# Designed miniproteins, single chains, continued (4), part 93

Each design is a single chain, and the fold is of that chain. pLDDT is the mean over its residues in the fold that is shown.

## One batch from the design tools (miniprotein)

Design m15222
Fold by ESMFold2-Fast:
Structure m15222 (fold): chain A 52 residues (1-52)
Amino acid sequence: MLSEYFEEVAKEVSEEYRPVVLLAKELGEAGYTGLARSIVGMVKQGEKLRKS
């Protein structure tokens, strides 16, 4: 389920990025799936920058 994907990402990202992942979930559910996936990709890159 698409919602499951975003919920898993929200669990694995820093608290700072969690609201952005939840916004991406809402965009995906509204039909903006490509935009939602791009946002998640940016969050994952931000998480890597935070780690190093």
Scores: mean pLDDT 76

Design m15223
Fold by ESMFold2-Fast:
Structure m15223 (fold): chain A 86 residues (1-86)
Amino acid sequence: MEKALENLEKQIEELEKKLEENPNPSPEEKKKLLLEAEIVLGLLRMMRAILEIIAKRENRPLPEEVKRLEELIKRVEELIKKLEEI
């Protein structure tokens, strides 16, 4: 899971960079960026849900990784909001 999380974080950074380099993307580029962001968001939310379910069922505290996932989810949600406001 560490490598998957690292890859998703890198993908978020690339998406943020693309929007920073072109703040007024074409409708086609905007659609592509939204799709990529939505896929990343879905994967992050699924990973968070799995960790939360395991912790709840095993009566364990939430792992530190859940905080990292929540930070990444917030970044992607803010990116999607910025894209939708264009």
Scores: mean pLDDT 83

Design m15224
Fold by ESMFold2-Fast:
Structure m15224 (fold): chain A 106 residues (1-106)
Amino acid sequence: SPLEELIKRLEEMGAPKELIEQLRSDDPAVRLQALEDLYMALLKALGLPESFAVLWAYIKGLLDKPQIERLAELILELLDSITEPVKVEEFTTSSGRKVKPLELKP
């Protein structure tokens, strides 16, 4: 699945275990929130923050595809664009949760 491919690539790129554990959660709400947070952070790191609202609104409107798998596909596409180490800055989610800074290596 796209989610499992994303998890494997993130592990290979040096993502922290806490992120991997959230993405493998049995709770789909935890998985979806972790994917949304990661997607937003990657868009910011790559200079594409305005893309998030438009693309995510489109995905939420899809009735024929699982939202988690589609968002994982979009994150994989962003990771495929990374040719050098990318520093993802610390940010706070709308729920007040802090995401620690991380560095992704190609």
Scores: mean pLDDT 71

Design m15225
Fold by ESMFold2-Fast:
Structure m15225 (fold): chain A 95 residues (1-95)
Amino acid sequence: MLPSEEEINEALALIVIGIAKTHDGLGKVVDEAYRYLTEKEGLPRSLAAIAVAAAVEEYLGNTKLAQRLRDWGLRLFGEEAERAYEKALEVIKKI
């Protein structure tokens, strides 16, 4: 039947980070931020993907989309989503 809510959320998170990677010149920095959160910080893939996507949109000035992504992460993961977003934004700002 339909996938679980958790499976749907993971798929959507991976799609959203994939879209963030399509911004000109940002593919490498998106991959670097995602690897940092998943490999160094040990965060779940869906949390890392949402956090990186939100940070990319904020960095580009797409504040409304960034806020929607942050709200989604907060709904799924609570305060850990905010901490993940802050870490992702720090990595992206280093360039």
Scores: mean pLDDT 80

Design m15226
Fold by ESMFold2-Fast:
Structure m15226 (fold): chain A 87 residues (1-87)
Amino acid sequence: MMKVIEIGDDAEKIAELAKEITKRLNEGVKVEYKAKSNGETNEVELEIKFEDGEIYYLKGSTFESSTEVGVVLLSLAVYETIQKREK
């Protein structure tokens, strides 16, 4: 079963979802992610795919929502770095 969760421009919901994403990363679930940013605006988009088929789409276009998306992106980058060191 494939679950798709999309949250745009809601900093509070993005922050809440960040907790769930972190919990799943701590469970050892493998992830793929890609980010897209617009250098002329505060727009940041983040797509996260877990190996179990869950997909998360996060979009920030305000300072607050873009900051929360950025926090999730940094967490994913740190997790990827740790996983590469285990190999």
Scores: mean pLDDT 73

Design m15227
Fold by ESMFold2-Fast:
Structure m15227 (fold): chain A 77 residues (1-77)
Amino acid sequence: MKLTVADGSGTIVIDFGDLKEGESATVTLRIRTDIPVLEPQSGSFLAEIDGKKVLVEVKAVPLSEYEVELTLTATVL
């Protein structure tokens, strides 16, 4: 399954692989942002990906003013 996000300069596609119900996968990537990220941020949201309900948990850790390390964990509900 793939999650598509806009990064300010283009589109990022995050592939969590093939997940079944109750399975999870974690992807870590580094992105540049148009908006400064000065503090660690975390959150979660429900998405529908490939017809499945998926809980996406996000952690963002600033590496610099316009660069963050994103850790995304997708869990199929």
Scores: mean pLDDT 77

Design m15228
Fold by ESMFold2-Fast:
Order: C-alpha cells, then sequence, then structure tokens
Structure m15228 (fold): chain A 101 residues (1-101)
C-alpha cells in the first residue's frame, strides 16, 4: 500500500542494539530516510532485514513501527533498543519488540 507519514523524522540518527531470538546481539548505526524509515538491511552476520519507522512527537523522535523480513526469518522475538538523535539534535531512548509467528 501507499504510506504517507506526517511528522516523519527524516535524517534522524539511530544507534541500535538488536537482539535476535537466539540471543545474538548486533549493534548498528543508521540514518532515517526522507520518510523516517531506518532500514538495517542485512545486519552484520544475519540475513534478516529489520526496519524502524521514526516520527516526531512534540519534536522528539520516537519509534512508530517496526518490522522484520528476510530470506530466512526465524520465529520468535526480536528486541531492538538504542538511542535516536533527531534532525534537531534531540535525543530519545527507545525499546521495541517485533514478534515473528
Amino acid sequence: GKVELENAAAGAKVEAEITLPDGTVVKKTLTANANGVVDFGAVKNINEIIALNIVLEDGKPVVAGAGVVGPEVKPGTYKIKGTITGPDGVKTEFEVEVTVP
């Protein structure tokens, strides 16, 4: 579907720690695109694509959504936590969980 996001946190910097269902931890730093989307792509040593949607709430960057896709997605809970630095330099901590059935 077509998604248009108001208040997208374009240019937000995300420093994330990703815990896979098997307990593997991967750290990655990425920048949100024009729609506030952070795509972690092929995270180092894993095949899953992990994406976050970042929006501004009262000028603070927050996670509005998260997803996990890939050629071999493992069932279980993916835990993503870290710090978001918004385009105005405002920092927010976040923690989200994505459950794959």
Scores: mean pLDDT 70

Design m15229
Fold by ESMFold2-Fast:
Structure m15229 (fold): chain A 71 residues (1-71)
Amino acid sequence: RKAEIEKLLKELEELKKEVEELGSSISTEQRREALARMSEIYSGLKRLNAPEEVLKEVIEKINEIIFTLSS
């Protein structure tokens, strides 16, 4: 469980960096892919019964990524 949770958190961090690096150059397809990846990560963490503090951290990072995509 811990290793799986850690992997998903790392995937979310990498996604955040990718979105920030692309910035305004991000395509519509890349935006959709990013949203799908975030949904899969969150769903995976919920299925693994991740601790409440971990889920809060994930929601905060997802909101930061969505904010960047909305710019």
Scores: mean pLDDT 80

Design m15230
Fold by ESMFold2-Fast:
Structure m15230 (fold): chain A 64 residues (1-64)
Amino acid sequence: SVEDKKKELEKEYSDKVKKLLGEIDGLRANRDKLDPAELRKRLAQLSDEINQLYDDYKRQLEEL
């Protein structure tokens, strides 16, 4: 059903976001071991990936 497809998409999106948030937490936990500029760049890249995942998720929902 469409509802089952929506739940599957939501789970896939949630799982991917949780993975990226885990990577952000890992970077923050190791802040003292990283160059500040590199840390900032990696955090920005992960933020952009989360935004892209949201855009993709919304697009997929609109196609159902």
Scores: mean pLDDT 87

Design m15231
Fold by ESMFold2-Fast:
Parts: C-alpha cells; sequence; structure tokens
Structure m15231 (fold): chain A 73 residues (1-73)
C-alpha cells in the first residue's frame, strides 16, 4: 500500500519528496483511527478516482489534529 501510494505521489510532478513523506505519515494516523492498511488499499483499488478525496480528507484530518493539539495544550 504505502509503496504503491508513494509511486503514485512520485508520478505527480507537483509533489515534493518531503510532501510524500508527510502524506505517508498521515496514513499512520488513519491506522491509529482503526482503519487497516488492507481497508485503505482495497478502497483505493476500487476507487482510484478517490485519491484526491483521500488526500483532501487526510489534510483536513491533519489540520484538525493540529488544532486539537493547540486546544489540549
Amino acid sequence: MREELRKELEADPHLSEAGIESFLAELDTLFENGLTREEIEEYLKRHPSVFSALIAWLLERAVDRALEKEEKE
């Protein structure tokens, strides 16, 4: 899964190596939320067009978590 997503991200000329690493780190957050790698991978296989939606969702999750840290602190 991660290697497959990394390959797709690397195919996009607008994404930097650091951006790809950050995205892969966000996948760890999805796993911590109870989503398995298999579930995410199968979702992407059935809906490759959802890739942009997944990125948007992960970005929203990342922003929400950053704001949550500020509130907790």
Scores: mean pLDDT 57

Design m15232
Fold by ESMFold2-Fast:
Structure m15232 (fold): chain A 61 residues (1-61)
Amino acid sequence: SAADEVVAHVRRLLAEHPEIPEEWKEAIITAARQLAEVLPLEETLAVAEAMIRQVAARVAA
């Protein structure tokens, strides 16, 4: 399903960010799965990638 594809993509991206706490990774995955139920695949991926960048930036600060 589109939701499973989004979750797989998000998990791969999060694997590149060991600095992000596991609880925040799970929150991002949950949000991405929920967005996949209401948004097109390309838009869901763009939002999920933006969330990952924002969380990584906050951890780096």
Scores: mean pLDDT 83

Design m15233
Fold by ESMFold2-Fast:
Structure m15233 (fold): chain A 96 residues (1-96)
Amino acid sequence: MTIEETFDKLLERAKKLPPEEAARQVAFLLWGAIMLKVPVELLKKLVDRIAELFGASEEARKEFDKAVEYYKKGDYVKFMLEFQKALELILEERLA
């Protein structure tokens, strides 16, 4: 099984969970991607798929793009922070 196939299975499981549980599973999956140092191209596919899954706005997608740029630079802390910000924007939009 490839890393991409494993991520797809985890995302399909997350899709069936309540939003808060799905967000926790996504965070765990991203931590795994960082620990395995997956290629930026695979990370971009993963982030795009997560954005589609959560119905990300244009503003949230811009924050996801910033996160990917930090990952590309090897700044994994800022990657996680910008990614969290994108998810918080999606949650705020859904609660308004």
Scores: mean pLDDT 76

Design m15234
Fold by ESMFold2-Fast:
Structure m15234 (fold): chain A 114 residues (1-114)
Amino acid sequence: MKPLILLPPSAPEPSPALQAAVARLAEAVNTEDVAAARAALEEILSHPDALLAIGELEVMAGILQIKAWVNPSPAVYELLALVYEALGELYARAGRPELAAEYYALAEEARALA
């Protein structure tokens, strides 16, 4: 439930800790650091508000798709697979098993290209 004190700014948004984990994932995507991205994704998935990160992860998947098109590398495809796996898990938690299955399939395709 929303605390009374937060009613005026109560638009749904990620917690500061989740926002920080998403920012670290964005940096890992920008620097193509697979290990840092894996750690950031584990943090995101461990947060109670992890579902609020779905939109940001979809944006990151889009950025990685553009990176793969412009300058393909094994690291970019590995990152894309990790982000797709995380989206699959989050959509499964959100009760969207068809979307979860699609993202898991996309993750396997990306991993095959890494």
Scores: mean pLDDT 81

Design m15235
Fold by ESMFold2-Fast:
Structure m15235 (fold): chain A 86 residues (1-86)
Amino acid sequence: SALESDDLSERTLAALEYVKLGKEAIEPLAEILINSENELARLLAVKTLEAIGSPEAVEPLEKALENEKLSEEVKEAIREAIEKLK
């Protein structure tokens, strides 16, 4: 995934492309959040879902909180995103 890139420019472009896709980006961003081992990619996925602003992202974000491997920073970002998207 481009959100997992070591290149800041690649990560930024990927996030912008997901925001441009809107609701179609929810599923791939949720997959990154659940399956990625990269904390920065997970955090960017949460912030990108928040930036898209779709309430349809609430359910996948709540499901992601069940992942025991998420850091508290990512979990806090998820909780904040859920509150803003409700």
Scores: mean pLDDT 80

Design m15236
Fold by ESMFold2-Fast:
Structure m15236 (fold): chain A 85 residues (1-85)
Amino acid sequence: MKELYEKMANIYKKKADEAEQKGDFKTAGDYYDLAASYFVEAGNLEKAIEYYKKAIDYYRKAGPEYDFHIKRLEQEIKELKEKLK
């Protein structure tokens, strides 16, 4: 299962990179969020934090209507950082 989650994380990371190249910041944020979630399932919390931060950056670029996603991801990053201590 963990290897499958790592593979899924990398697939969504590539989709996010493609959306970013198109200037589709909302879709890039969504795919980075999904990639980070799969890194959590894989137990790679450092990568999960990295890609949740990337998702936040793209949601900020997408607009204030996505502030709810930013607040949710900030909370998830906080919880993951506690697990890394």
Scores: mean pLDDT 88

Design m15237
Fold by ESMFold2-Fast:
Formats: sequence, structure tokens, C-alpha cells
Structure m15237 (fold): chain A 80 residues (1-80)
Amino acid sequence: MSREEEVEKIIKELEEMVENKLPIEEVVEKLKEQLNDFIVKNKLTPEEQREIQEKLLEILEIKDVKELVKKTIEFLKKLT
């Protein structure tokens, strides 16, 4: 799977979480799993890993599921 296809898959899963009204705690756990899997599968450089980690910390401060997902999608699109 290409990096772009994997990002699109994560975006779709995040959009489905919002549509299904998942609690923020479940969204956060799934997001952490998806980003960790993305890092491992794509053999990201230390610089790319740092960018993802910094952005994840910023996103995790958001208490609203829709806003959290929106900012995550915006960030993921920049990774392609």
C-alpha cells in the first residue's frame, strides 16, 4: 500500500468515527494505534517521527471529537 493510500484509509476511518459518534477516548486510542502503525510500516525518518509526535500532542489537547478529527485530517494531508 502506498503512503498516500494509507493516509486516505486513516482519514476515512476517522470520518467514520465522527459519523458513528464514538467517544473521544476511543477516537484517541484508535488514532494512536493508526499513527504508530503508519510510522512503523512506512519506516519514517526521525525528523518525520518528531513532526508526527509534536502534532499528535497538539491534537490530543482538543476535547471535541469533530475538531480533533478535523485537525488530524489536515495534518495527515500534509504527510502525502
Scores: mean pLDDT 78

Design m15238
Fold by ESMFold2-Fast:
Structure m15238 (fold): chain A 71 residues (1-71)
Amino acid sequence: MTDEEIGARLDELLSTLDPEAAKILREAYAVASPEQRRAMVETLEAMKLAGIELTPGHARMIAKALRELDA
């Protein structure tokens, strides 16, 4: 998956979410590394497949986990 494909897939996934959750994830994605961006999209796809409703709280937890990958 290219960086452009990851970005396009993120936009599709975020369009189905709560606006506050989408905003948190867009802000996290903008400052993320390529590895963090891929991990974010994969996590969101897995949550969607599992039928998990993504709240702003879940978005903050995902953003925190991605920051820890930078260590």
Scores: mean pLDDT 77

Design m15239
Fold by ESMFold2-Fast:
Structure m15239 (fold): chain A 118 residues (1-118)
Amino acid sequence: MLLPAPAAPLPVPGAPDPKKLPSTPLADKAEALGKPVVRVLNGGRVVLVGVPAGDFEGLEEAIRRALELARPGGTIVVLAQTEEDAERAREILERLGAEVVSVTKAGDDYVVVARRPA
């Protein structure tokens, strides 16, 4: 969490590490921002969701938003940093009527793929 921050950035009040944002996966970007990130691709055919770890309320809100933004039959991809967040995303997607296609570990992140009902 702390880098060589003593090297000078002390005058900045606990700002997130900016270098994480440009190279970080969407889930890590959501964690760095402290809030969910939703990204619409291909005119709503694919919607990506990144959520901070352990933010179950933010996860549910982001998934609802993704379902609204996805076209009927479109794909929703939730990028989670923990297995618990991925399992929670699967439960929320199923409860909201989405068809969960896969839950896969990709490196240190988990990818939940679901389809919006047609």
Scores: mean pLDDT 68

Design m15240
Fold by ESMFold2-Fast:
Structure m15240 (fold): chain A 81 residues (1-81)
Amino acid sequence: VKEKAEELIKLGKELIELPKKYNAEESHIEAASKLGEELIKLGEQLLRDSKVVGDEETLKRLEELLRKRLAALELARLLFG
């Protein structure tokens, strides 16, 4: 759980910085920044809320969300990297 939360925070930080590094359009930078901030907040909340560690449904939903976002990031790397 702690490792997944830290990975989520790292992914959020990367989403904020990557479009700036590649001189993406301002609209794309803004969208990525909002998404990155949400991921950082979610990771920080998971680190604080040790009581939620037992909710299998929440964990499954988080894994699905992470999987979809990783696939989108990988597609972006293939198209723009």
Scores: mean pLDDT 64

Design m15241
Fold by ESMFold2-Fast:
Structure m15241 (fold): chain A 84 residues (1-84)
Amino acid sequence: NKDQLLKKANDYKNAGNEAFKAGNYDLAVESYEKALNLYQQSGAKNTVKNALQTLDNLAIALEKSGQTKAAAAYRRTYQAYLQL
């Protein structure tokens, strides 16, 4: 169910935001990756803004956790979304 996937994606995005504010970057990464996967599964032009925000926050959290190569990959994904 597309609506259930979107709600779950938003719940994980919010959990990631709270973890990020708390400085728990590893938990933020895990939560944001779950959110991004669910946004992508929803197939949604209407979730592009939420996916972009999640990609940016995910890349920053990865940089703060020392995962610079993964962060660079998600930043490239962000730029690809902007070109569409």
Scores: mean pLDDT 85

Design m15242
Fold by ESMFold2-Fast:
Structure m15242 (fold): chain A 57 residues (1-57)
Amino acid sequence: SEIDEAVATIEAGGPEVKAALDFLLSSTDPRAKAAIAELSKRRDHAGLVVRIALAER
């Protein structure tokens, strides 16, 4: 699914992370909200990027 692809993109890192993060944050799908919540618990770069994006909203 597009949500699973966006999560994989954020986990991989790189220039596509911003677009994938924006997609998940703008989604009304509850699966996207769950994915953001799970990513935000991580202690790696993916978790840091998600937490920063959430703090800016």
Scores: mean pLDDT 81

Design m15243
Fold by ESMFold2-Fast:
Structure m15243 (fold): chain A 62 residues (1-62)
Amino acid sequence: SRELLIRLAAKDFGLSEEVVRQLVDDVEAGKITLEEAGKRMAELSGVDEETARKALENILAA
């Protein structure tokens, strides 16, 4: 479930579900690239860009 993956990512990265959902929605809408979304998520969470990118990629695949 995409919603479950959003919730798990939000918990793991210490972010709100709304922030994670907004990044996913912006990538799907073509407003930002997956790489840019991963970078922004990493900057907000303090986690590395590759880990953030993979988390977003998993959500987008669900």
Scores: mean pLDDT 87

Design m15244
Fold by ESMFold2-Fast:
Structure m15244 (fold): chain A 92 residues (1-92)
Amino acid sequence: SWKELDKEPSPFVALHFGAYKQAAEIAKELIDKYGDKLNADQLFYLTKIAIESYKKLGEKEKAKELFDWVMEKYGDKLTPEQIEELKKIIEE
């Protein structure tokens, strides 16, 4: 859990926000461009990074949308165990 910080926004918070947004966008772009060339583990790790990054940004809806998008395009590449792990991360 985040501890409430005093009224002054930390530059560290802004840098971490930007880093999570970039991580999610890069992971999504790599899946979009290279999804057919990724193995199951690579696809799983990129999807996990994007989902966790969106959750850190408070963008739980975007995390769910990304999961649905990956399942629609590349769900057959992931193992049932990997799919269940991604679902658990989203539901947390």
Scores: mean pLDDT 78

Design m15245
Fold by ESMFold2-Fast:
Structure m15245 (fold): chain A 105 residues (1-105)
Amino acid sequence: SLSDEIEKLEKKLKELEKKIQQATDDAQIAEILEELSEIMNKIEQLAKKAKTKEELEKILELVKKLKELGMQVLQKTGDNIDLINRAIGEILRAIGLEYEIELKL
């Protein structure tokens, strides 16, 4: 069900937050950014499939959490401009989807 897919993404975001906290090098940050992008793609698909206000509200919470994690990654990117740009890109994707969902609520 869509609810089961949401719960799986919530769990993945919690696991990813731990990886962000433990990340110490650019290779780990790059891997985390790839995982964030994959999760974001799934959240965008779920937002298109959502039929109820309750489903949209749960998806909105996923978007907000992903935005927070993107900001945490950005704080860890040091001087690597490619990683900074990728992190900003994911944050902007989350902001755009958050706005789109809030217009439907």
Scores: mean pLDDT 90

Design m15246
Fold by ESMFold2-Fast:
Formats: sequence, C-alpha cells, structure tokens
Structure m15246 (fold): chain A 104 residues (1-104)
Amino acid sequence: SALPPWEEYSEEERKQLEALQEEARRWVEEKVEKEKLPRELAEARASIILGLLFKEGELSVEKLRERLETMTLEELIEKLKEIYNLSDEEVEEIKKAYEELLKK
C-alpha cells in the first residue's frame, strides 16, 4: 500500500509526477502570497492531495488543480480514511492538526 519507489515509474509517469509536483508548488506560493494562507496549511493541503492522486494513479495536473481548489476538509478526510484505512482516532488527530494550522 506504500507508493512505488521512483525506479518503478515509467519515463512518462515520472514526467507527469514532476509536472504535478511543480503545479502543487506553484499553487502553494500563489495561496501564500495572494490570499495570505498560512504556508504550513497550504503545504499540508498540497501534500495530502498530491499523495491521494499518486495513490489513485491519477497523474493529471487538471485533476490536481481541481482538487486543490474544490475539496473540503471533510472530503479530504473521507478520501484519506478510504485509501489508508484510517481509524476514527487517526481521523480526529488529522482534524485537530488541520484546525491548529488554521489558527496560525
């Protein structure tokens, strides 16, 4: 259930992964600079959504952009619980971490 090591990706998949990482970085900088979103929160959101897309095999910059802009905390938690089979305790811990970042 871990992500494959870098060497197991095809050349095309590696290019797609690099494009996704670049778009995630661009989104974080835009949200921090233009919308004054806390950097830690922007980075956490980008990392979680990027990880979900990698786990699903969805290597589309368009899908990354859509999910970065539209997914609620509740939708993120639901996807994480489904994909990683998280316990209710782990879900509450993630929610608390997210709320703590929002206060900063």
Scores: mean pLDDT 74

Design m15247
Fold by ESMFold2-Fast:
Structure m15247 (fold): chain A 84 residues (1-84)
Amino acid sequence: SETEREIALLEKIIKQLEDEDEEVRRESAIMAIIYLAVVAATSEDPEKSKLYREALDRLSEALDREDFEGVKEVLEELIKKLRE
C-alpha cells in the first residue's frame, strides 16, 4: 500500500538520524521536513494530511533546537499512528 511505502521511507530516514556524522543527521532531518510537507500537501486523506502536518510542526521545532533525538521521536510517533 501507499502507507507501507511511506512507513518504509520514514524508517530509512530514522536510521540516517542515528548516523555518527552530524552533517548526515542534519541532511536527514531536512529531507524529513521536505517529505512530510509534500505528503501533507498532496494526500487526499484529510486524517493523514493532519497527522503529517502535526508531525511537521513538531519536527521543525526539534530541528530548530538541533534536537536530533527529538526529530527521531516525532518520526517514530508518526509511524506508530500510521500503523493504527
Scores: mean pLDDT 85

Design m15248
Fold by ESMFold2-Fast:
Structure m15248 (fold): chain A 68 residues (1-68)
Amino acid sequence: SYSARITQLWIDYQNGNISASQLEDELNKLRADIDKIWPDADPEQRRQLQIALTSIDSQLARLKLKQK
């Protein structure tokens, strides 16, 4: 699932396995992928995708605070 992928990216970032720049790039790619599939998604899939988008936005906001 997208939520599992987003969680794994954050864990990899916290453990130093990926950089802040790599995390931002991967989160932006996931957002773009979600935008592409959204029109064809069923209501349950859209619910899961919206949870994923909220998580992406929260992580990107937290990342910006750490880069100041």
Scores: mean pLDDT 81

Design m15249
Fold by ESMFold2-Fast:
Structure m15249 (fold): chain A 83 residues (1-83)
Amino acid sequence: DKEALEEAKRHLREALEALRAGDVDKAILHAREARAYAGQISDEEVREEVLRHIDAALAALDAGDVEGAIAHLERALRVLEAA
């Protein structure tokens, strides 16, 4: 599923860019979009691992842990780039 993979990567990159710029609201928006596309990935192992990392990033942002959120989004992106 090329479209779901590419869109998930795009939104993860936008979320990371937003966090590095200090725009948490924009990062949450893009992380949620990345999550929606990740849910459409046909590879179950890739899908579940990416969703786990995005959910951990969103939980980190809810706790005010921007550094932890960045680490989780970077891990999600690496999983997709290896797929």
Scores: mean pLDDT 89

Design m15250
Fold by ESMFold2-Fast:
Structure m15250 (fold): chain A 75 residues (1-75)
Amino acid sequence: MVKPTEEEIKEVEDFIKKLLDTLSPEKQAALMERLKAGGFEGEDLYESLVKLGKWLLEQGITVEQFKAGFKAFTA
């Protein structure tokens, strides 16, 4: 398990903000249900995605892998 840097966390947060701006309300709702099922439910979809992103970085997933995975997941 790797401790994510503040820079890595910020890059994930900035990516999630951009991602959410591109998603329809229907895709946002579907994504929230998947996060809920995975135990990553936060106060809103942004918080839930940041929670997942931080957890993935702690598992040793790179920021680049996270971005690629979420582009595939939300397509």
Scores: mean pLDDT 77

Design m15251
Fold by ESMFold2-Fast:
Structure m15251 (fold): chain A 62 residues (1-62)
Amino acid sequence: SSSLQQQYNQLVEERNKLSDRIMDLVTSPDADSPENVAELQRLVERLREVTRQIRQVQAQLD
């Protein structure tokens, strides 16, 4: 299947990129800056949403 497999692959790639960016922010010397804290909160919320969507797509593929 084209569309659902592509959606799954895109979500997994986004999850991996979000995880990498979160790690970069938390290991940054400026990790506690208000800007980085706000960005981290946005990334964590997006990661939760992407993880939820991955589970929904996996259920449809099984």
Scores: mean pLDDT 85

Design m15252
Fold by ESMFold2-Fast:
Formats: sequence, structure tokens, C-alpha cells
Structure m15252 (fold): chain A 118 residues (1-118)
Amino acid sequence: MRDEQSERLRKAAEEGAEEGKKLFETLSDEEVYEKMLEYLKKAEATDEEIELLKKAIETGNVDDFQKALAEIVDRIIKEFEENPEKLEEIEEKVRYFSAAATLAAELIRKKVEEKEKE
């Protein structure tokens, strides 16, 4: 049971990542940022989690980025462990979060490359 449900959540994350990749290929930088915020809200990210991600992107801080991602992932996992009957709702949150994380990763990668080129 646990392994099968974990595999479903992993597939949802993969689907979200693919959606995110398609979006950043077609959208402007401004639209990518707005879509990332939209998807974070749909994934029910907290204001604090969103601010941590925004700060990490603005500063190119990979450590802050990883911490923000870990906090959101841990919260989603805890929701699933407490409410396994809500698997479909949690899969949807995982898809949106994964798409947002993919968009955020692209933005932070550009910022880190800019810093390196100084």
C-alpha cells in the first residue's frame, strides 16, 4: 500500500515537472514567474514558503531554494500520512508543486549563471 501510493505521488511529480518544462519553453520570463506563483498557490504553499522561494530566486541562493522545497515536500507527505483517503487531492497538489518547482529552478539557474559570469 505505502509503496504503491508513494509511486503514484512520484508519477504526479514527474507529470508536473514535464508540464513546467513545457511552460518555460513557451512563456516569457514574466509569465514564468507569474505561473510559478499561481501553481504554488494551487499546491497550497504557505505565504512563508512562497516568500522563501521568491527570495531564493531573487538572490540565486540554491541553499534557500532547497530548504523551501524540502519544507513544502515534508508538509505534503505529512498531509498524505494523516489523510491517505485524500490521495487524489494530494496528487493534484504534488503536480502543481512540481511544475512550480521546475519553473523556479529555471529562474534560479539563470540567476546563478549571471553571478558566475560576473
Scores: mean pLDDT 79

Design m15253
Fold by ESMFold2-Fast:
Structure m15253 (fold): chain A 86 residues (1-86)
Amino acid sequence: MTELTEEMLKEMEKKIKEELEKLKKEYKIEVKYENGKLHVTILSKNNEKSSFTLEGWSEEEAQKLKELDPETWLKAVEAAQRQALA
C-alpha cells in the first residue's frame, strides 16, 4: 500500500533530520565527488573516522548532501546500508 510506504518515508525523514542536527554538533561531514563516485566522510571530535563511497550519484546530489538535504541524505544512508549488507 502506497500510504504505508509514504508514512514510513516520513518517519525516516524525521529521524534523518534529528540525526543530521546531532551530527552538525558532534561531527564534521565532508562530501567529495570524484570520477562518478560520491565519497562521504564523517569525522567525530574524538578523531573517529567513518567513510563510505556511493556509485551512480550526480554532482547535484553531492551538493545537496553538502547542504544537508534530508531526502538526499536518506537516499545516501539507504545506499550505504545496502552496500554494507552486500
Scores: mean pLDDT 68

Design m15254
Fold by ESMFold2-Fast:
Structure m15254 (fold): chain A 81 residues (1-81)
Amino acid sequence: MEIELLRLRITVEKGKEKEVAEQAKKIIEELGGKVLGVRVDEENEEVYIEALIPKEKVDELLARIKAIPGVKSLESLVIPA
């Protein structure tokens, strides 16, 4: 299985930062990924996540995260691991 290193910057609605972070972690784990780090920035309404994910699951992961209530936008960087 080919593994990618994924870095996400998620812009969220005010007050939804922790909820989005928890939902994103669950989605990553459900898709066979491993969360390496999470940073919640309530002042800037952003959530940062670093994770390992199977290459075949990246598109599904990004689509599911974009669908989380409170997510406004998503920036992603995918690096071969």
Scores: mean pLDDT 85

Design m15255
Fold by ESMFold2-Fast:
Parts: structure tokens; sequence; C-alpha cells
Structure m15255 (fold): chain A 79 residues (1-79)
């Protein structure tokens, strides 16, 4: 219950910070608990995280969030 509410808040902050080009956080949930937090501060960190998650073949949501961050950073650089 509580872990899902905390994750929702982190994802909301992720979207806001991503749009502003700020560092972002994502949470890993296992068995209804927050198992870990990952922080993405740069495009290089996003690329590294994407490669790791693709190799693991798990955490599709985290993979999508990391990819979204990379795309948002590229869009901010174009403007």
Amino acid sequence: KEALKEAAKVYEEFLENMSEGKPVKIVEIEDGKIAGELEIKSKEEAEELIEKLEKEGKNKLDLALARSYLVAQEELEKK
C-alpha cells in the first residue's frame, strides 16, 4: 500500500524533473516493497541504466522511464 503511494510520488517527481532537465529518481518494487532507488543525473547514466536493464530482461517500467529521460534530455538540447 504505502510503497505504491511512495512510488507514485517518485514517478510524478520524475516527470517534473525530467521536463526541467534535472536529476531524476526511479524506484524498484519487489513483493509490494520498495527494494531500491536509482538516480539518473545525466544522459550517460541513463544510457548505462538502459543497457543494464535490457541485459536483465526485467523491469520494463524502469527501462521505459530511463528511455523517456534520455529522449527528454535530447529534446531539451534541441531547443
Scores: mean pLDDT 73

